# Ledger of designs, part 108: designed miniproteins, single chains, continued (5)

Each design is a single chain, and the fold is of that chain. pLDDT is the mean over its residues in the fold that is shown.

## One batch from the design tools (miniprotein)

Design m19748
Fold by ESMFold2-Fast:
Structure m19748 (fold): chain A 96 residues (1-96)
Amino acid sequence: SKLVEEVRRLLEEIREAVRERRLERAEELARELERLLAELTKEDIDAAYELLLEWLRENARELGVPEERIDAAVAKLKENEEELKEKLKELAEKLE
């Protein structure tokens, strides 16, 4: 998926920002990634979220990114996943 490839690219950019301790930039990129994840198809959503969650916690903590920012980003990602799943459920319900 082209969107999943874009997720991977954003993750690399976030990694560089965190490595250079540009936390504001990392946060900005994380918000952009959150928006991109909301646009994913149901088939891609779980894979993209899993990649982001593992990457953020492992690399950001190791590089000293504040826990508050990591938790906020993870929470927002989970919020978007639930909303997407709920919308898909309603659509399936109407098609039955």
Scores: mean pLDDT 66

Design m19749
Fold by ESMFold2-Fast:
Structure m19749 (fold): chain A 102 residues (1-102)
Amino acid sequence: GKEIARELERAIEAVERGDFESALRSIERAIKLLEEGEKPTKESVDLAHRLGMVAFRHEALEVLEKTRELMQKMDEVAPSLEIGIAIGLLGIMLGVLKLILK
């Protein structure tokens, strides 16, 4: 969880400065850490949710899509963290962005 949290903090900082490519790379590293057996923590889930909100605010469609994918993988690895509602919210936000950015 600690390295996943660090990558998500980097992703948030990257989105805030408009560097969506660096944000995507950080999210991809977080996904790889999950696939390599690092477990998500409540802190990393909260950071992923914050990343989704920041991506929505910056209209960063691809970052929001990758954040939702990351949270879905977190839910698969640690269902006890009960992040289904947060994943659902990100899905709604993604749908809204796709309508706005047409």
Scores: mean pLDDT 84

Design m19750
Fold by ESMFold2-Fast:
Structure m19750 (fold): chain A 58 residues (1-58)
Amino acid sequence: GRARELAIEHEVAEAQRLLGLSEEEAAKLRDLMLRGVPLHEAAEQLGLHDVAAQLRAA
């Protein structure tokens, strides 16, 4: 529902702020998460392997 969408928006915005993601990267990440992919796995799927590792470590 809306609460899940807002949580995803918040997590993507925080990742973008902390990890310096572009708007395009953030949009792709959000799309994958809305389709049920967790944040670190979505980053991995987009080829952001270093970002995915940082998210897993944080």
Scores: mean pLDDT 76

Design m19751
Fold by ESMFold2-Fast:
Structure m19751 (fold): chain A 75 residues (1-75)
Amino acid sequence: SSEQVKQAVSDLSSLIKEYLDNPSVEKEQQLVKSLKEAVQQFPQDRQIIAKALVPVVKGKQLSPSVEKAFQALLF
């Protein structure tokens, strides 16, 4: 539903901000897992989720694993 997609965006945005604020292997793994789960749960809304997260990730350096998981939302 639209509300579930909005909640997923909110949750992912918070995880990205936490990861960027204080990076750790544990936070990176949690973020990658959550991004992969979003792709699996919302296959028709991947691009909407990705677009909503752009303001949080733009100009930020992401690890290769996070970058790859984020790219799965676009393709």
Scores: mean pLDDT 83

Design m19752
Fold by ESMFold2-Fast:
Structure m19752 (fold): chain A 101 residues (1-101)
Amino acid sequence: LTDEQIEELTKQLEELGEAVAARDYEKALEIARKIRETFGPDYRSRLRKAAFEEKNELAKKALLLLEEVEGMVALRYGVGKLLNREEDVKGTTAILEALAE
């Protein structure tokens, strides 16, 4: 990943986090799919390599943001299941599937 690609990924992850916080699951899913389409299905492995092997500071920040956003989505899913919030469960499931590979 180039620094420009990492910066673009970071921007998309920030937009994803904002959409999830707003419960705009349609927009969040579109962003998650765009991440996979733009950076490829191996984007996470390439980001981890840049962060851990190449010690790229932008990649480390992007990886932390990815973990934070996925953590928010997973928490929303878990709470949604407990409280029978069908829209939260369906929206977060689709987002997690889009971000996985």
Scores: mean pLDDT 87

Design m19753
Fold by ESMFold2-Fast:
Structure m19753 (fold): chain A 119 residues (1-119)
Amino acid sequence: ASEGSLLGKFINSLSEEEFDALVVDIAKIVYNTSLSNEEYVNAFAELFSKKLGRKVKKGSVTLLLILITAEIYDFLDLNESKAKVLRLVLYNKPVSDIAKLKLLSDETIEQLEEIRKAA
């Protein structure tokens, strides 16, 4: 399997609480407008490396981000509902649009609003 499909399968395996935590961590990277392109990709690679307990390559993260933004979820073996949440975060869409998907807890939605306001 490609390393991108391993990341998609990892995201699929997360509980509701674990997925909410991942979305918050991703939002902290995405809403930090001070990051360079290299720092942005490095932050994602570090995040997934910590979550998986092994080194994740920058190319694997870049592929995941490209495929999510292109709506090619099946190639990642990634759940469409989870992919839609991640896509809205990556495009810095209003948190209200993410809340409409009804996938994240109310507490997580409040955290996303606060992170976005602090950016």
Scores: mean pLDDT 82

Design m19754
Fold by ESMFold2-Fast:
Structure m19754 (fold): chain A 80 residues (1-80)
Amino acid sequence: SAARQARLAELQERYEEAVRNGDLEALKEVLEESARLQREALEEGRKEGKVPSEEKYEEAMAAIEPVLEAGIAALEEEVA
């Protein structure tokens, strides 16, 4: 938890810098790292018995990649 919170703080700093600089590549990297942390959080929550069901865990995990892909596509369309 503490390690994940520290990583989220680092991502927030990277996000703010990327926005300030208009750095779309850095914004994509932040989105990818955020998706990775979401997967880790779900896996940890499952191990701790914090997920409501196996089905809900699988649904949440399956949603991460499509949301990431949509976010990246939206950023790329802002440049086009």
Scores: mean pLDDT 79

Design m19755
Fold by ESMFold2-Fast:
Structure m19755 (fold): chain A 67 residues (1-67)
Amino acid sequence: MEELRRALLKEIEEALEKTKTSKDPKIAEIYKRRAQSLLDLAVHLGLVSEKEAEELREKIKEAEEEA
């Protein structure tokens, strides 16, 4: 459980970073969607707290605004 949680959180963070650093809007959108899907999966599986999910949603929104 904890190992899967850390793996998902790491993948979300990497997808967010690629969203922010990608200069191609289509590629940025792909990574943003990936981050959203991974977060939804983590929430569905109960691997993140409500507070963590809210913080990650804010990070996705910020990455979208910077892209």
Scores: mean pLDDT 79

Design m19756
Fold by ESMFold2-Fast:
Structure m19756 (fold): chain A 90 residues (1-90)
Amino acid sequence: MEELLREDIRALKEGARKILEEREKLIELAKKDPRKGVALATAIALEIVAIRFTKEEAEKAGVLSEEEREELEELIEELEELRKEVEEAI
């Protein structure tokens, strides 16, 4: 149960970092294909929702450290910035 939440947090962090690593490619793709840009912005928004939900569940379960909380908040902020840049590129 708590171990599953920790695994979910790790998977979401890894997914978010991979998205952020491809930031330039995603922005260029949105510029070249606005329809793909809309799909990418939506996918990033859903990733943010997933991270927020898992963070709240982990906080309620008492398994989220202060450092992990800050790390997740930073990833959410970076994904929100990327989403805005993708939307502006369309």
Scores: mean pLDDT 84

Design m19757
Fold by ESMFold2-Fast:
Parts: C-alpha cells; structure tokens; sequence
Structure m19757 (fold): chain A 69 residues (1-69)
C-alpha cells in the first residue's frame, strides 16, 4: 500500500515537472483504488505532496481526478 501511494506522489511530481503525461497520473490513481485504498487516504497523500512543493495546478487536477473515481 505505501509503495502505491509513493508511486502516486512521484507520478504527480513527474507530471508537474513535464516529465510524464496526465495518463500516468490517472493510472497511478486507478491502481490505488483497484488495490482498495480509501479515497480519504489518497486525498491525504495529495495534501502532503502539496505541502512538500507540488504545484496548486497539479494538486487541483489530481484532486479532481480522485473525486471522479
């Protein structure tokens, strides 16, 4: 479970840096829900990433995707 959350944060950072497409972020979020990780834990991980320097733009995109699942 921790490894999947770490992969989500890395995918969000890579997208923010222009190194990965949006589809990679969508796939990372999908893998978390397929593994049975609760939405609240995914949102908490995104909040921590935002505190650690993830841009507001990418944070809002990722949060919207999570809320759409």
Amino acid sequence: MEELIERLIEAAKAYDEGKAPLSALVQAIRELFEAGIPRDEVLEALDKAKAEGLSDKVYNIAKSLVLSF
Scores: mean pLDDT 81

Design m19758
Fold by ESMFold2-Fast:
Structure m19758 (fold): chain A 114 residues (1-114)
Amino acid sequence: SEFDEILEKLIEEAKERLKNEDLSEEEREMVERLYEALKKGIEEFFRTLAELAKEKGLDEVAELYEKAATSKDGGKYAEEARKLLIEKIKEGDEAARKLLLSELIARIKLALEE
């Protein structure tokens, strides 16, 4: 799907940016907050994604990540949030792009330390 193609490209970009240490100060702060939250567990990770989304005016995304953090169907709400982020990225929303990229980098960083 078009969403899968965009996500695959963002994952490759996240890998390259992490490898090359090519992150803005804002992106570094977002990655560190998400990385520390992910180390505490998936519910804390989703809460931190909701907080960052709200800080950037991505209110609908924030509501979906809050549901992901508090619901037994957390994976479903996280998937809906990711689809909405990708739709916004297609429309040129740089805040949505930075949030999803920072999430992907935090996940990759933790995987490399396991």
Scores: mean pLDDT 87

Design m19759
Fold by ESMFold2-Fast:
Structure m19759 (fold): chain A 105 residues (1-105)
Amino acid sequence: KEEVVELLKEFVDKLIEIARRAGYQETARELEKLKEDISEDNVLEYASKVIQLAYNLLRQLRAEGRIDDAKEVAKLLAEFVRKLNEILGHDPGLDLFAEELERLA
């Protein structure tokens, strides 16, 4: 659905801003490339890739002591996962993942 494509692109834009602000230029470039390729045909596959990149960014920010940036990524990722799960008809694993991320925000 068009809504999932828009939701994913909005999430990617926010992640790019945080990555650039934190100095993760390579992560920002990977996210920009993924955003260009997002379509209705690949949106679920690309959502999985973006979730993985966001989680890796969260881990890196925490390891570097960038706690406020890490909390922002955790919050954005949790919000994205919850909205995605609402559209897809609810997966309990995604609900548990969102709960874990909310504790990190």
Scores: mean pLDDT 84

Design m19760
Fold by ESMFold2-Fast:
Structure m19760 (fold): chain A 76 residues (1-76)
Amino acid sequence: GRAEEIRKFLLEVAEKIKKEGEDVEEVARRIEGLLGAHASEFRSAEEVKEALEKLTGKEVPLSLAEEIFNFIKSLL
């Protein structure tokens, strides 16, 4: 279902941007919380990139941020 697709996407994103040794499910939950709280406030992929880099402490590729931005827009 839609919830399963959302969870799978968040886990894939978390796997790509988590730090070594971090729990992927915990990182996915933090990403979900950030996107859920601020989805309507994001105006561009660049803002998503900056927010995720601040959250994770890792560089996030713009292409991944664009994929995430388009995904959250599809949920609004």
Scores: mean pLDDT 81

Design m19761
Fold by ESMFold2-Fast:
Structure m19761 (fold): chain A 79 residues (1-79)
Amino acid sequence: MLGTFNRRTMVGAVDMGGEDREEVARIVALQTRNGVTNPRTRDYTLGSAFSIAEELEKRDPEAGRLTRRAVEEAVREVE
């Protein structure tokens, strides 16, 4: 469920315009931080976040790259 909600939010934001790229990255990073703090959901959340970044990169390379960096930074903050 968490991965599905992340994907829907990101797709909608990217379709709206360039200003939403940073907001999408921020939302995915926040959800990654929340999921990574729970050992039971850590691997699933991380896999979903990077999968989402890869999917975004296919539609909008800049949005995908920003999201991937935001996810990596979120993981670093939790470690």
Scores: mean pLDDT 69

Design m19762
Fold by ESMFold2-Fast:
Structure m19762 (fold): chain A 73 residues (1-73)
Amino acid sequence: SALAEQLFNEGLSLADGESATFDFRDGKLTLVRMGDRLLLGYTQRDANGNVIRGASAVVSSVEEVAAFLASLD
């Protein structure tokens, strides 16, 4: 996935321990650099601010990023 490759490369361009957050679908996607790996987090809220969806994973490859994004479907 072109998106998974872009996110993995952007995450590895951060300094160790730095994070970046993006609007993704109806929620927020956060990347945190952990050495040569990334922590991915996703949070979606309803109109009242309640969390209706959340997921996280530590990933070490583009394929693992793609699997995380697919899990959000």
Scores: mean pLDDT 84

Design m19763
Fold by ESMFold2-Fast:
Structure m19763 (fold): chain A 75 residues (1-75)
Amino acid sequence: SLEEVLAELREALAKVQKRAEEILKKNGYISEEEKKELAEEFIAHLEALLPRLEALDPELAQRVRDAIAELKAAL
């Protein structure tokens, strides 16, 4: 269901945020390499959810594809 996909997306985001907080707590900063790794992990989760989003909400799936492209361009 769409609710399940959104729950998985929220969980993925929470895990990436927690990892970023742990890095900040240890080092006081996040390196460019660590930022790239965190972004790549999040992108991988988004890409894994795309087929399910396409089946449930094609318009939302397109917005997620656009967001992935923007994130990749920023790396």
Scores: mean pLDDT 83

Design m19764
Fold by ESMFold2-Fast:
Structure m19764 (fold): chain A 71 residues (1-71)
Amino acid sequence: AAEKEAIKKQVEALINSANQAFDNGDYLKADQYYKQAEELAKQAGLEDVYLKQVKADIDNGVKDLKSIVLG
C-alpha cells in the first residue's frame, strides 16, 4: 500500500521536473521527464483513475510544448 504512494510521489516528482525544465526552456528534458513519468506509472500498476490523471497531465504538458513550437 505505502509502496504505491511512494511511486505516485516519484511520478509527481518527474512531472514537476518536466515542468521545471519547460520553464527553463529545456523542452527536450521536459519531454523526457514526461515520458519517464508515464512509463513509471504504467509499470507500477497504479489505479486506473490515477493513470488517467497522469496521462491527462502529460498530454497537457505535451500540448503546451507543441503550442510553443507551432503557435
Scores: mean pLDDT 71

Design m19765
Fold by ESMFold2-Fast:
Structure m19765 (fold): chain A 116 residues (1-116)
Amino acid sequence: MDIDKKVNELIEKLKSDDPQVVAEALREIVKILKNDEEFEKISEETQLKIADAVASLIPTDFLDHAEVANNAYEAMILLVKKGSEEVRKRLLELVQKRAVDNPLRGIPFALALKAA
């Protein structure tokens, strides 16, 4: 089973207009990121795609859904802790930009990542 392929399919679901589909995909991504054996099978390219997709949720009203917000925070923290230096740098840059562009939604993510 190709875990990288599975993660890319979940990233596509994060682009859905349905908060339930986004929440379910994000929950599955978090589950994969928590599993060290599965995480090691995820390419750096796919980790960067997760970072971009999750950070893209920051300026959206999807964060008003607690399940989406909580799983997005956890995915970002896991990528900062377990990801490569490139993944960590890219995610911190994206979150900081979103915090400047949308402070009410972005600042909590920036603070959570700085604490991680």
Scores: mean pLDDT 77

Design m19766
Fold by ESMFold2-Fast:
Structure m19766 (fold): chain A 62 residues (1-62)
Amino acid sequence: SEEERRLLEQAERYLDKAVEAYNAGDLDTAGLYLQQAADLYGRVYGPEGQRAVGERFIRQLN
């Protein structure tokens, strides 16, 4: 749906911010952005979506 697409786009933006914060050494800010991305993925895909966000975050660091 349009709503689901917008939630996923917002989640991707939070994920990008989480990666930027982590690379800058700001672990607290990175955690907050990662949680926001996980919450949004969870609304679309449920618990599996929340798990997938963590995997994507780790992949982006490599």
Scores: mean pLDDT 85

Design m19767
Fold by ESMFold2-Fast:
Structure m19767 (fold): chain A 66 residues (1-66)
Amino acid sequence: MRARVEALKAGLEEARKSGDASIHPVAKRVVDALTAHFGKEMKIVGVKVVLSDEGTAGVAFKFEEV
């Protein structure tokens, strides 16, 4: 489980650095959902991924309007 969470963190950080959410399926889905919700194009400017001792994974994103 932890190795998969670390891979997710690396992939999301790469999508943030490239400015292209389409390179990662999770990043694309989140950006698409927020763009639909706010009615404005959104971009990822920050990502935080955490894993608890109980195996619960949390992901936090920071967004800005394009």
Scores: mean pLDDT 73

Design m19768
Fold by ESMFold2-Fast:
Structure m19768 (fold): chain A 89 residues (1-89)
Amino acid sequence: MREEVAERARRRILGLARKARENGLAEAFRALAEELRALAAAATDPAEAALAARLAELTARLAEAIEAGDEEAIERAAEEMARLIAEYL
């Protein structure tokens, strides 16, 4: 069920983001966003490229929210990322 997958992904992303916020690890999420952008640029399938680019953007937004300590922005970014993951599983 997509809802079950989305909820599990949301909880895991939120857990990781909160740990990253408490430990000053926003840089790790920025690095991940850069890797996802490189993957999108290297993709030969337009659908795969679009998915990787969207995931990179959400990961970058999550990194910015972690750096700012903005709990509401972290929750919004995690929710969007979880929905994206559930849509393509």
Scores: mean pLDDT 80

Design m19769
Fold by ESMFold2-Fast:
Structure m19769 (fold): chain A 100 residues (1-100)
Amino acid sequence: SSLIEKLREQAIELLDEAAEKFRESDPEFAERLREIKEKLENAKTIEEIEEIKQEAVELAVRYDRLARETGDPRYAEISAVAIQVAIMLDEIARLLREEE
């Protein structure tokens, strides 16, 4: 599907841009986004996309907790980015199911 291909490209671009944005402020988060990008580029099945989505959700939960514990707005911004990635991956997985 051209739509699925376009959404995959948009998700990969978001991951690249976010990894660069957070490279110096949170290098661990930036590295995790690069790993998610590499996995997404190689993902062939709905199950693989769902596993990558779970990783993004786990990052969102971790950084939301850090935001609440520290009051540092950077962690809230990081959590929001991880949520956006999880939503995009969920959309890709749903579209893949519709195509069988």
Scores: mean pLDDT 87

Design m19770
Fold by ESMFold2-Fast:
Formats: structure tokens, sequence, C-alpha cells
Structure m19770 (fold): chain A 107 residues (1-107)
């Protein structure tokens, strides 16, 4: 089973791979996303892979994407979070709680 740190790393990796393949995303916007993900990774690692650190770091990533790229990118990021957590065997109740929390940032 994946740790919270490994789950966060996989989410960040899939988000960056998606953004790198989108010609509508500027180099500056991509660098900003990389920095927000890097900051989140450092926080999750420092806090011993705590679930709260994962949630707070994902909120910052979704907020960055919505503010710089728009709500469509926020929705897609939440979808990536859902798919990675589902694949990692995170309980559906915990995934649904997080998705609802992230969707409040998108809207």
Amino acid sequence: MMSNLEIFKEIGKRILEWLKNDPSVSEEQLKGAEEVIKKGLAKVEKEGGSWEAVKESLEEIVRYLVETLGEEYGFQAVRIVYEVMKEAGVPEEKINELVLRLMKIVE
C-alpha cells in the first residue's frame, strides 16, 4: 500500500506531466505549479506524511491552478487526486471528504 507521501508524489507527478503536455500552459505557469508542488512535498515530508499536510498541500495546488489557469484546470486536478487515491486504496469516505474540500476551492 502507498504511504501518504508516495500518494502525494504520484499526484504531483501526474499533474506536472498533464500540464507539460498542454500547449495552452505557459512556461511561467508550469514553473509556478512545480514550485507549489515542491513546497507541498516539503511540507508533507516535514510533517511525517500526515494526512492533514497532504490535504493542505493539495488545496494550495488546486488554488494555484484555478487562479492561474481557471476552474477547468482545478476540476481536472481534483480528478487526478481522486484517481490516484482510488488506485492507492484510500477509503472512499476519505477520498469523498477531500474531493468536497478541494471542490470548494474550484467553485
Scores: mean pLDDT 88

Design m19771
Fold by ESMFold2-Fast:
Structure m19771 (fold): chain A 71 residues (1-71)
Amino acid sequence: EKEKALEEAKKIADEAVARVRSHLQAGNQAEADRVALEGFKKIAELGDKVGPAEMSRLATEFAARVAAARA
């Protein structure tokens, strides 16, 4: 259960970051922000399954990847 939730969270993060990059490259900053927020919400929904320590790590890593995509 927990291991599958971690795999799902990684997939969500990877897909969301890729979509954020695509929107930013196209000049769609509002859509990039929407996709980043949607990705974060989907990862947060897995929080009960992954636990608070893993959720904190996943959220921090996702935020860092989104910030890097905006740089």
Scores: mean pLDDT 82

Design m19772
Fold by ESMFold2-Fast:
Structure m19772 (fold): chain A 109 residues (1-109)
Amino acid sequence: SKTQEIIDEIRDLLAEGSRRLSDIAMKLAKEGGPRESVQLAVMAGASDGMMVIHLYINRDDIETVIKAIEKHIKWYEEMISDPRMTPESKQLLEELKKKLEELKEELKK
């Protein structure tokens, strides 16, 4: 269905977010960046990866999927507001947040 295609697109977006956040974390670690900034990028990427599975197991429950996405968007807002997050990580989280908000509205019709 169109609904399942949108959920798959959201899952692909989160999988890409997880990969890109992991890349940022590794780059920052190799450059001798602050440990807390590396850990926050790792945590954000891990959270995105976990959401890929969470959305799949709930894929037939659109209300649960929407609530999970809304909670994840609020989590991104908290991470973006953390002064320990690097500008590169913040920019990526803002990009992912915008795309998640757009896809969430498509799930609502």
Scores: mean pLDDT 91

Design m19773
Fold by ESMFold2-Fast:
Structure m19773 (fold): chain A 78 residues (1-78)
Amino acid sequence: SVEERIAELRELIRQATAQVEAAKTPEEVKAVVNALVAQVQAMIREAYEEDPEAAERIAREIEPLILEFGRLAQEKLA
């Protein structure tokens, strides 16, 4: 369901955020970012193939979390 996919993506982003916060090198931060981007893209593609309208809703709901994650990752790389 849409709700299950949103919950799964929220959990993935929370885990990635914790990994970035724990990261000690730029390489570790980049690895976490690359892994999360790949996972999010795969999940959105699968959702889009099933229901494009649902995929748009999922993307919209997770966008603020992705932006905040990106901000944190950039802060760690600075």
Scores: mean pLDDT 87

Design m19774
Fold by ESMFold2-Fast:
Parts: C-alpha cells; structure tokens; sequence
Structure m19774 (fold): chain A 76 residues (1-76)
C-alpha cells in the first residue's frame, strides 16, 4: 500500500539521524537503544502492513514512545 511505502521512506529518512545521535552513547547503551529503535520500527511497519488505511494516532504515539525510551537509556 502507498501508506506503508510512505511510512517506510519516513522511517528510512529518520534512522540515520537517530543512529548518529546514539553513536555518542556508551557502547552498552548504544546497542540497547539501537535494538529498541529497530524492533519498534519493525513492529510499526508490520502493523501498518496489516492495515491498508491511514496511519493511526496509536502508531504515531508508539514512534514517540521509542524516542522517549532512547532518551531514558541515555540517562542511565
């Protein structure tokens, strides 16, 4: 679907910036942060593929939650 393709492109555009930010973290936290981001993105893409409609507020909230988790890991 077009929405899944648009979401994939959006994610691909954001990932380099997120990975560059995480590269400054200590090695153990960097690995955890990258895994959380990638797993959550993969989950969102799978959910979007199941729905052929527009991305929901729930899906957008999940992406925001990943950003929060990454920040929390940095604080640890």
Amino acid sequence: SKLVEEFRKFVEAQLPAAEEEIAGFPAERRELALRIVRLTVEGLLLKAEKGTSELTEEEKALLEEVRRLVAELDAL
Scores: mean pLDDT 63

Design m19775
Fold by ESMFold2-Fast:
Structure m19775 (fold): chain A 89 residues (1-89)
Amino acid sequence: NEEIDRAVEDASLVSEAIGLLREGARLLATGDKREEAEELVARALELLSRIKDKGEELVEAARRGWEEMKKDPEAGAERAIERMLEILG
C-alpha cells in the first residue's frame, strides 16, 4: 500500500530530523560546536523538505527553531519539536 509506505517514510524522516535537532542543541550548548550544530540542523531541514504535504511548514518550524536554539539551545529545540508535532497532528 503506497499510502502506508509513504506514511512510514515520512514518520522516519521526521524522527531523524527530531534526533538531529536535539543533537544540534547539545552541540550548540557546549559553546564550541556551533558550526557542527548548524550542519545537523541543515540536514534536518533537508529531510523535512522531502515530506510532500507539510514539508514547507515543517522546514519553517525547524528554521525558526534554529534561531531560538541560538538563544536557548535545549528549550529552543524542544519548542521546535513541539511545533513540528502540532503541524503533523
Scores: mean pLDDT 84

Design m19776
Fold by ESMFold2-Fast:
Structure m19776 (fold): chain A 92 residues (1-92)
Amino acid sequence: DEEIEKLFEKYKEEVEKAIEEAKKQGVELPDEDEVELGKLKVALALTAKEVTKDLPEEEQKKIFKKLAEIYKKYENDIEKMKKEALELIKEV
């Protein structure tokens, strides 16, 4: 659990830095809520990719399919998306 939480925090920080650099370069960003949702989705996907990297391709596909279903189900609830996605990744 702690390792997955730390990995997620690391990727979240990397995504936040990438957004800050894009802003400095004059890239027009979407609304703040869309940016926060995008940061979460990318950080979760990077975490899932790292955790599943040694699994068979079919198992990776199943996990990413479930992750995409969580994104769609909780697109208006960032806290539930984070909780449900991290619980899914921890079950790997």
Scores: mean pLDDT 82

Design m19777
Fold by ESMFold2-Fast:
Structure m19777 (fold): chain A 98 residues (1-98)
Amino acid sequence: KYNELLEKFGEKLRDPSLEIEKEDLEKLKELLEAVRDRDVAKIGEIVGEEAAAELAEGYAQLAAELATDPALAEAAARQEELLARLLELLEEELKKLE
């Protein structure tokens, strides 16, 4: 599951002695890039169609709420920054496995 990969990556960041496979890091990077790009079809391919449908509904609801609440627009911007930072950290870990 997506959250299991995130937990595993978080553990690796706290304990450098833990092993994480290059394939797992690449899969997580692909998932985070798809989430960043809001590519529901790609997310569905990786995690399954039902989870992709839930994400699509969540994105649609968030977009509607952002139109009426400036605080949600700020929160969305911070989530994009968080995704960018996680992708940077993933790329650094992938480089260590080369």
Scores: mean pLDDT 65

Design m19778
Fold by ESMFold2-Fast:
Structure m19778 (fold): chain A 102 residues (1-102)
Amino acid sequence: MKEEIRKLALEAGLSEEKADELANYAVDRGFTVEEVKEILAAVKGDEEAIRRLAQRLGVPPETLRGLIEGARDYGAAHGMSEEDVKAELARLLIDALADRRR
């Protein structure tokens, strides 16, 4: 499971280090390969993944899309790499979903 999540993070454009950190973070919180794949798809701007995650978070899809786009714009304005923004967004979505679970 961890290695599959790590591979998905690499395919999403994260470095080896950030992919390994994200895989550990997700596994420690009981996330599945399927859940992390959906989170990474949403972070990449996949509209269907954004819609599904928004339902799980209990927010409108437009709100989640706005947060993802706003984070990308903020990161670019403050000298963050696209990789750094993707890694931080994935972590924040994992935290938000973990908080909304149960």
Scores: mean pLDDT 81

Design m19779
Fold by ESMFold2-Fast:
Structure m19779 (fold): chain A 60 residues (1-60)
Amino acid sequence: SDEKELQKIIKGMQEIKEQLKNTPDPLEQQFLEGVLAVARAVLLVIDKMTEEEIDELVNK
């Protein structure tokens, strides 16, 4: 994927992480965690990023 598309995915993951902080429902938390896991898998497998690169961009 191109750099702009990758940055959109990272931003989406950051937004989902923020949503998780405000979500009291365990089922909704599991769903959002699943979305993050799929996004991470896409970046690892399709975009061939490292876990360290993803963590740096998503968490900071």
Scores: mean pLDDT 80

Design m19780
Fold by ESMFold2-Fast:
Structure m19780 (fold): chain A 72 residues (1-72)
Amino acid sequence: MEEALELAEKLGVLLTVGDPSLGPLASEGVRLLEQGRWEEGLALLEEAVKRAPPEFQALARKLLAELRRTVL
């Protein structure tokens, strides 16, 4: 649980640094994961990753994959 939240927070920060407009979407995804709504939270984070700038996409996809592996 703690490891999943740390990965989600790191992903949220990365997405917000890459595109500040993704901040609210990433924050909502992390909030859902904190509530145990992992499927819904992952869906929002996956959407945010798809909208990330190209230079951030590779690292964002890696963090998302690690997060999915931790909660699924």
Scores: mean pLDDT 81

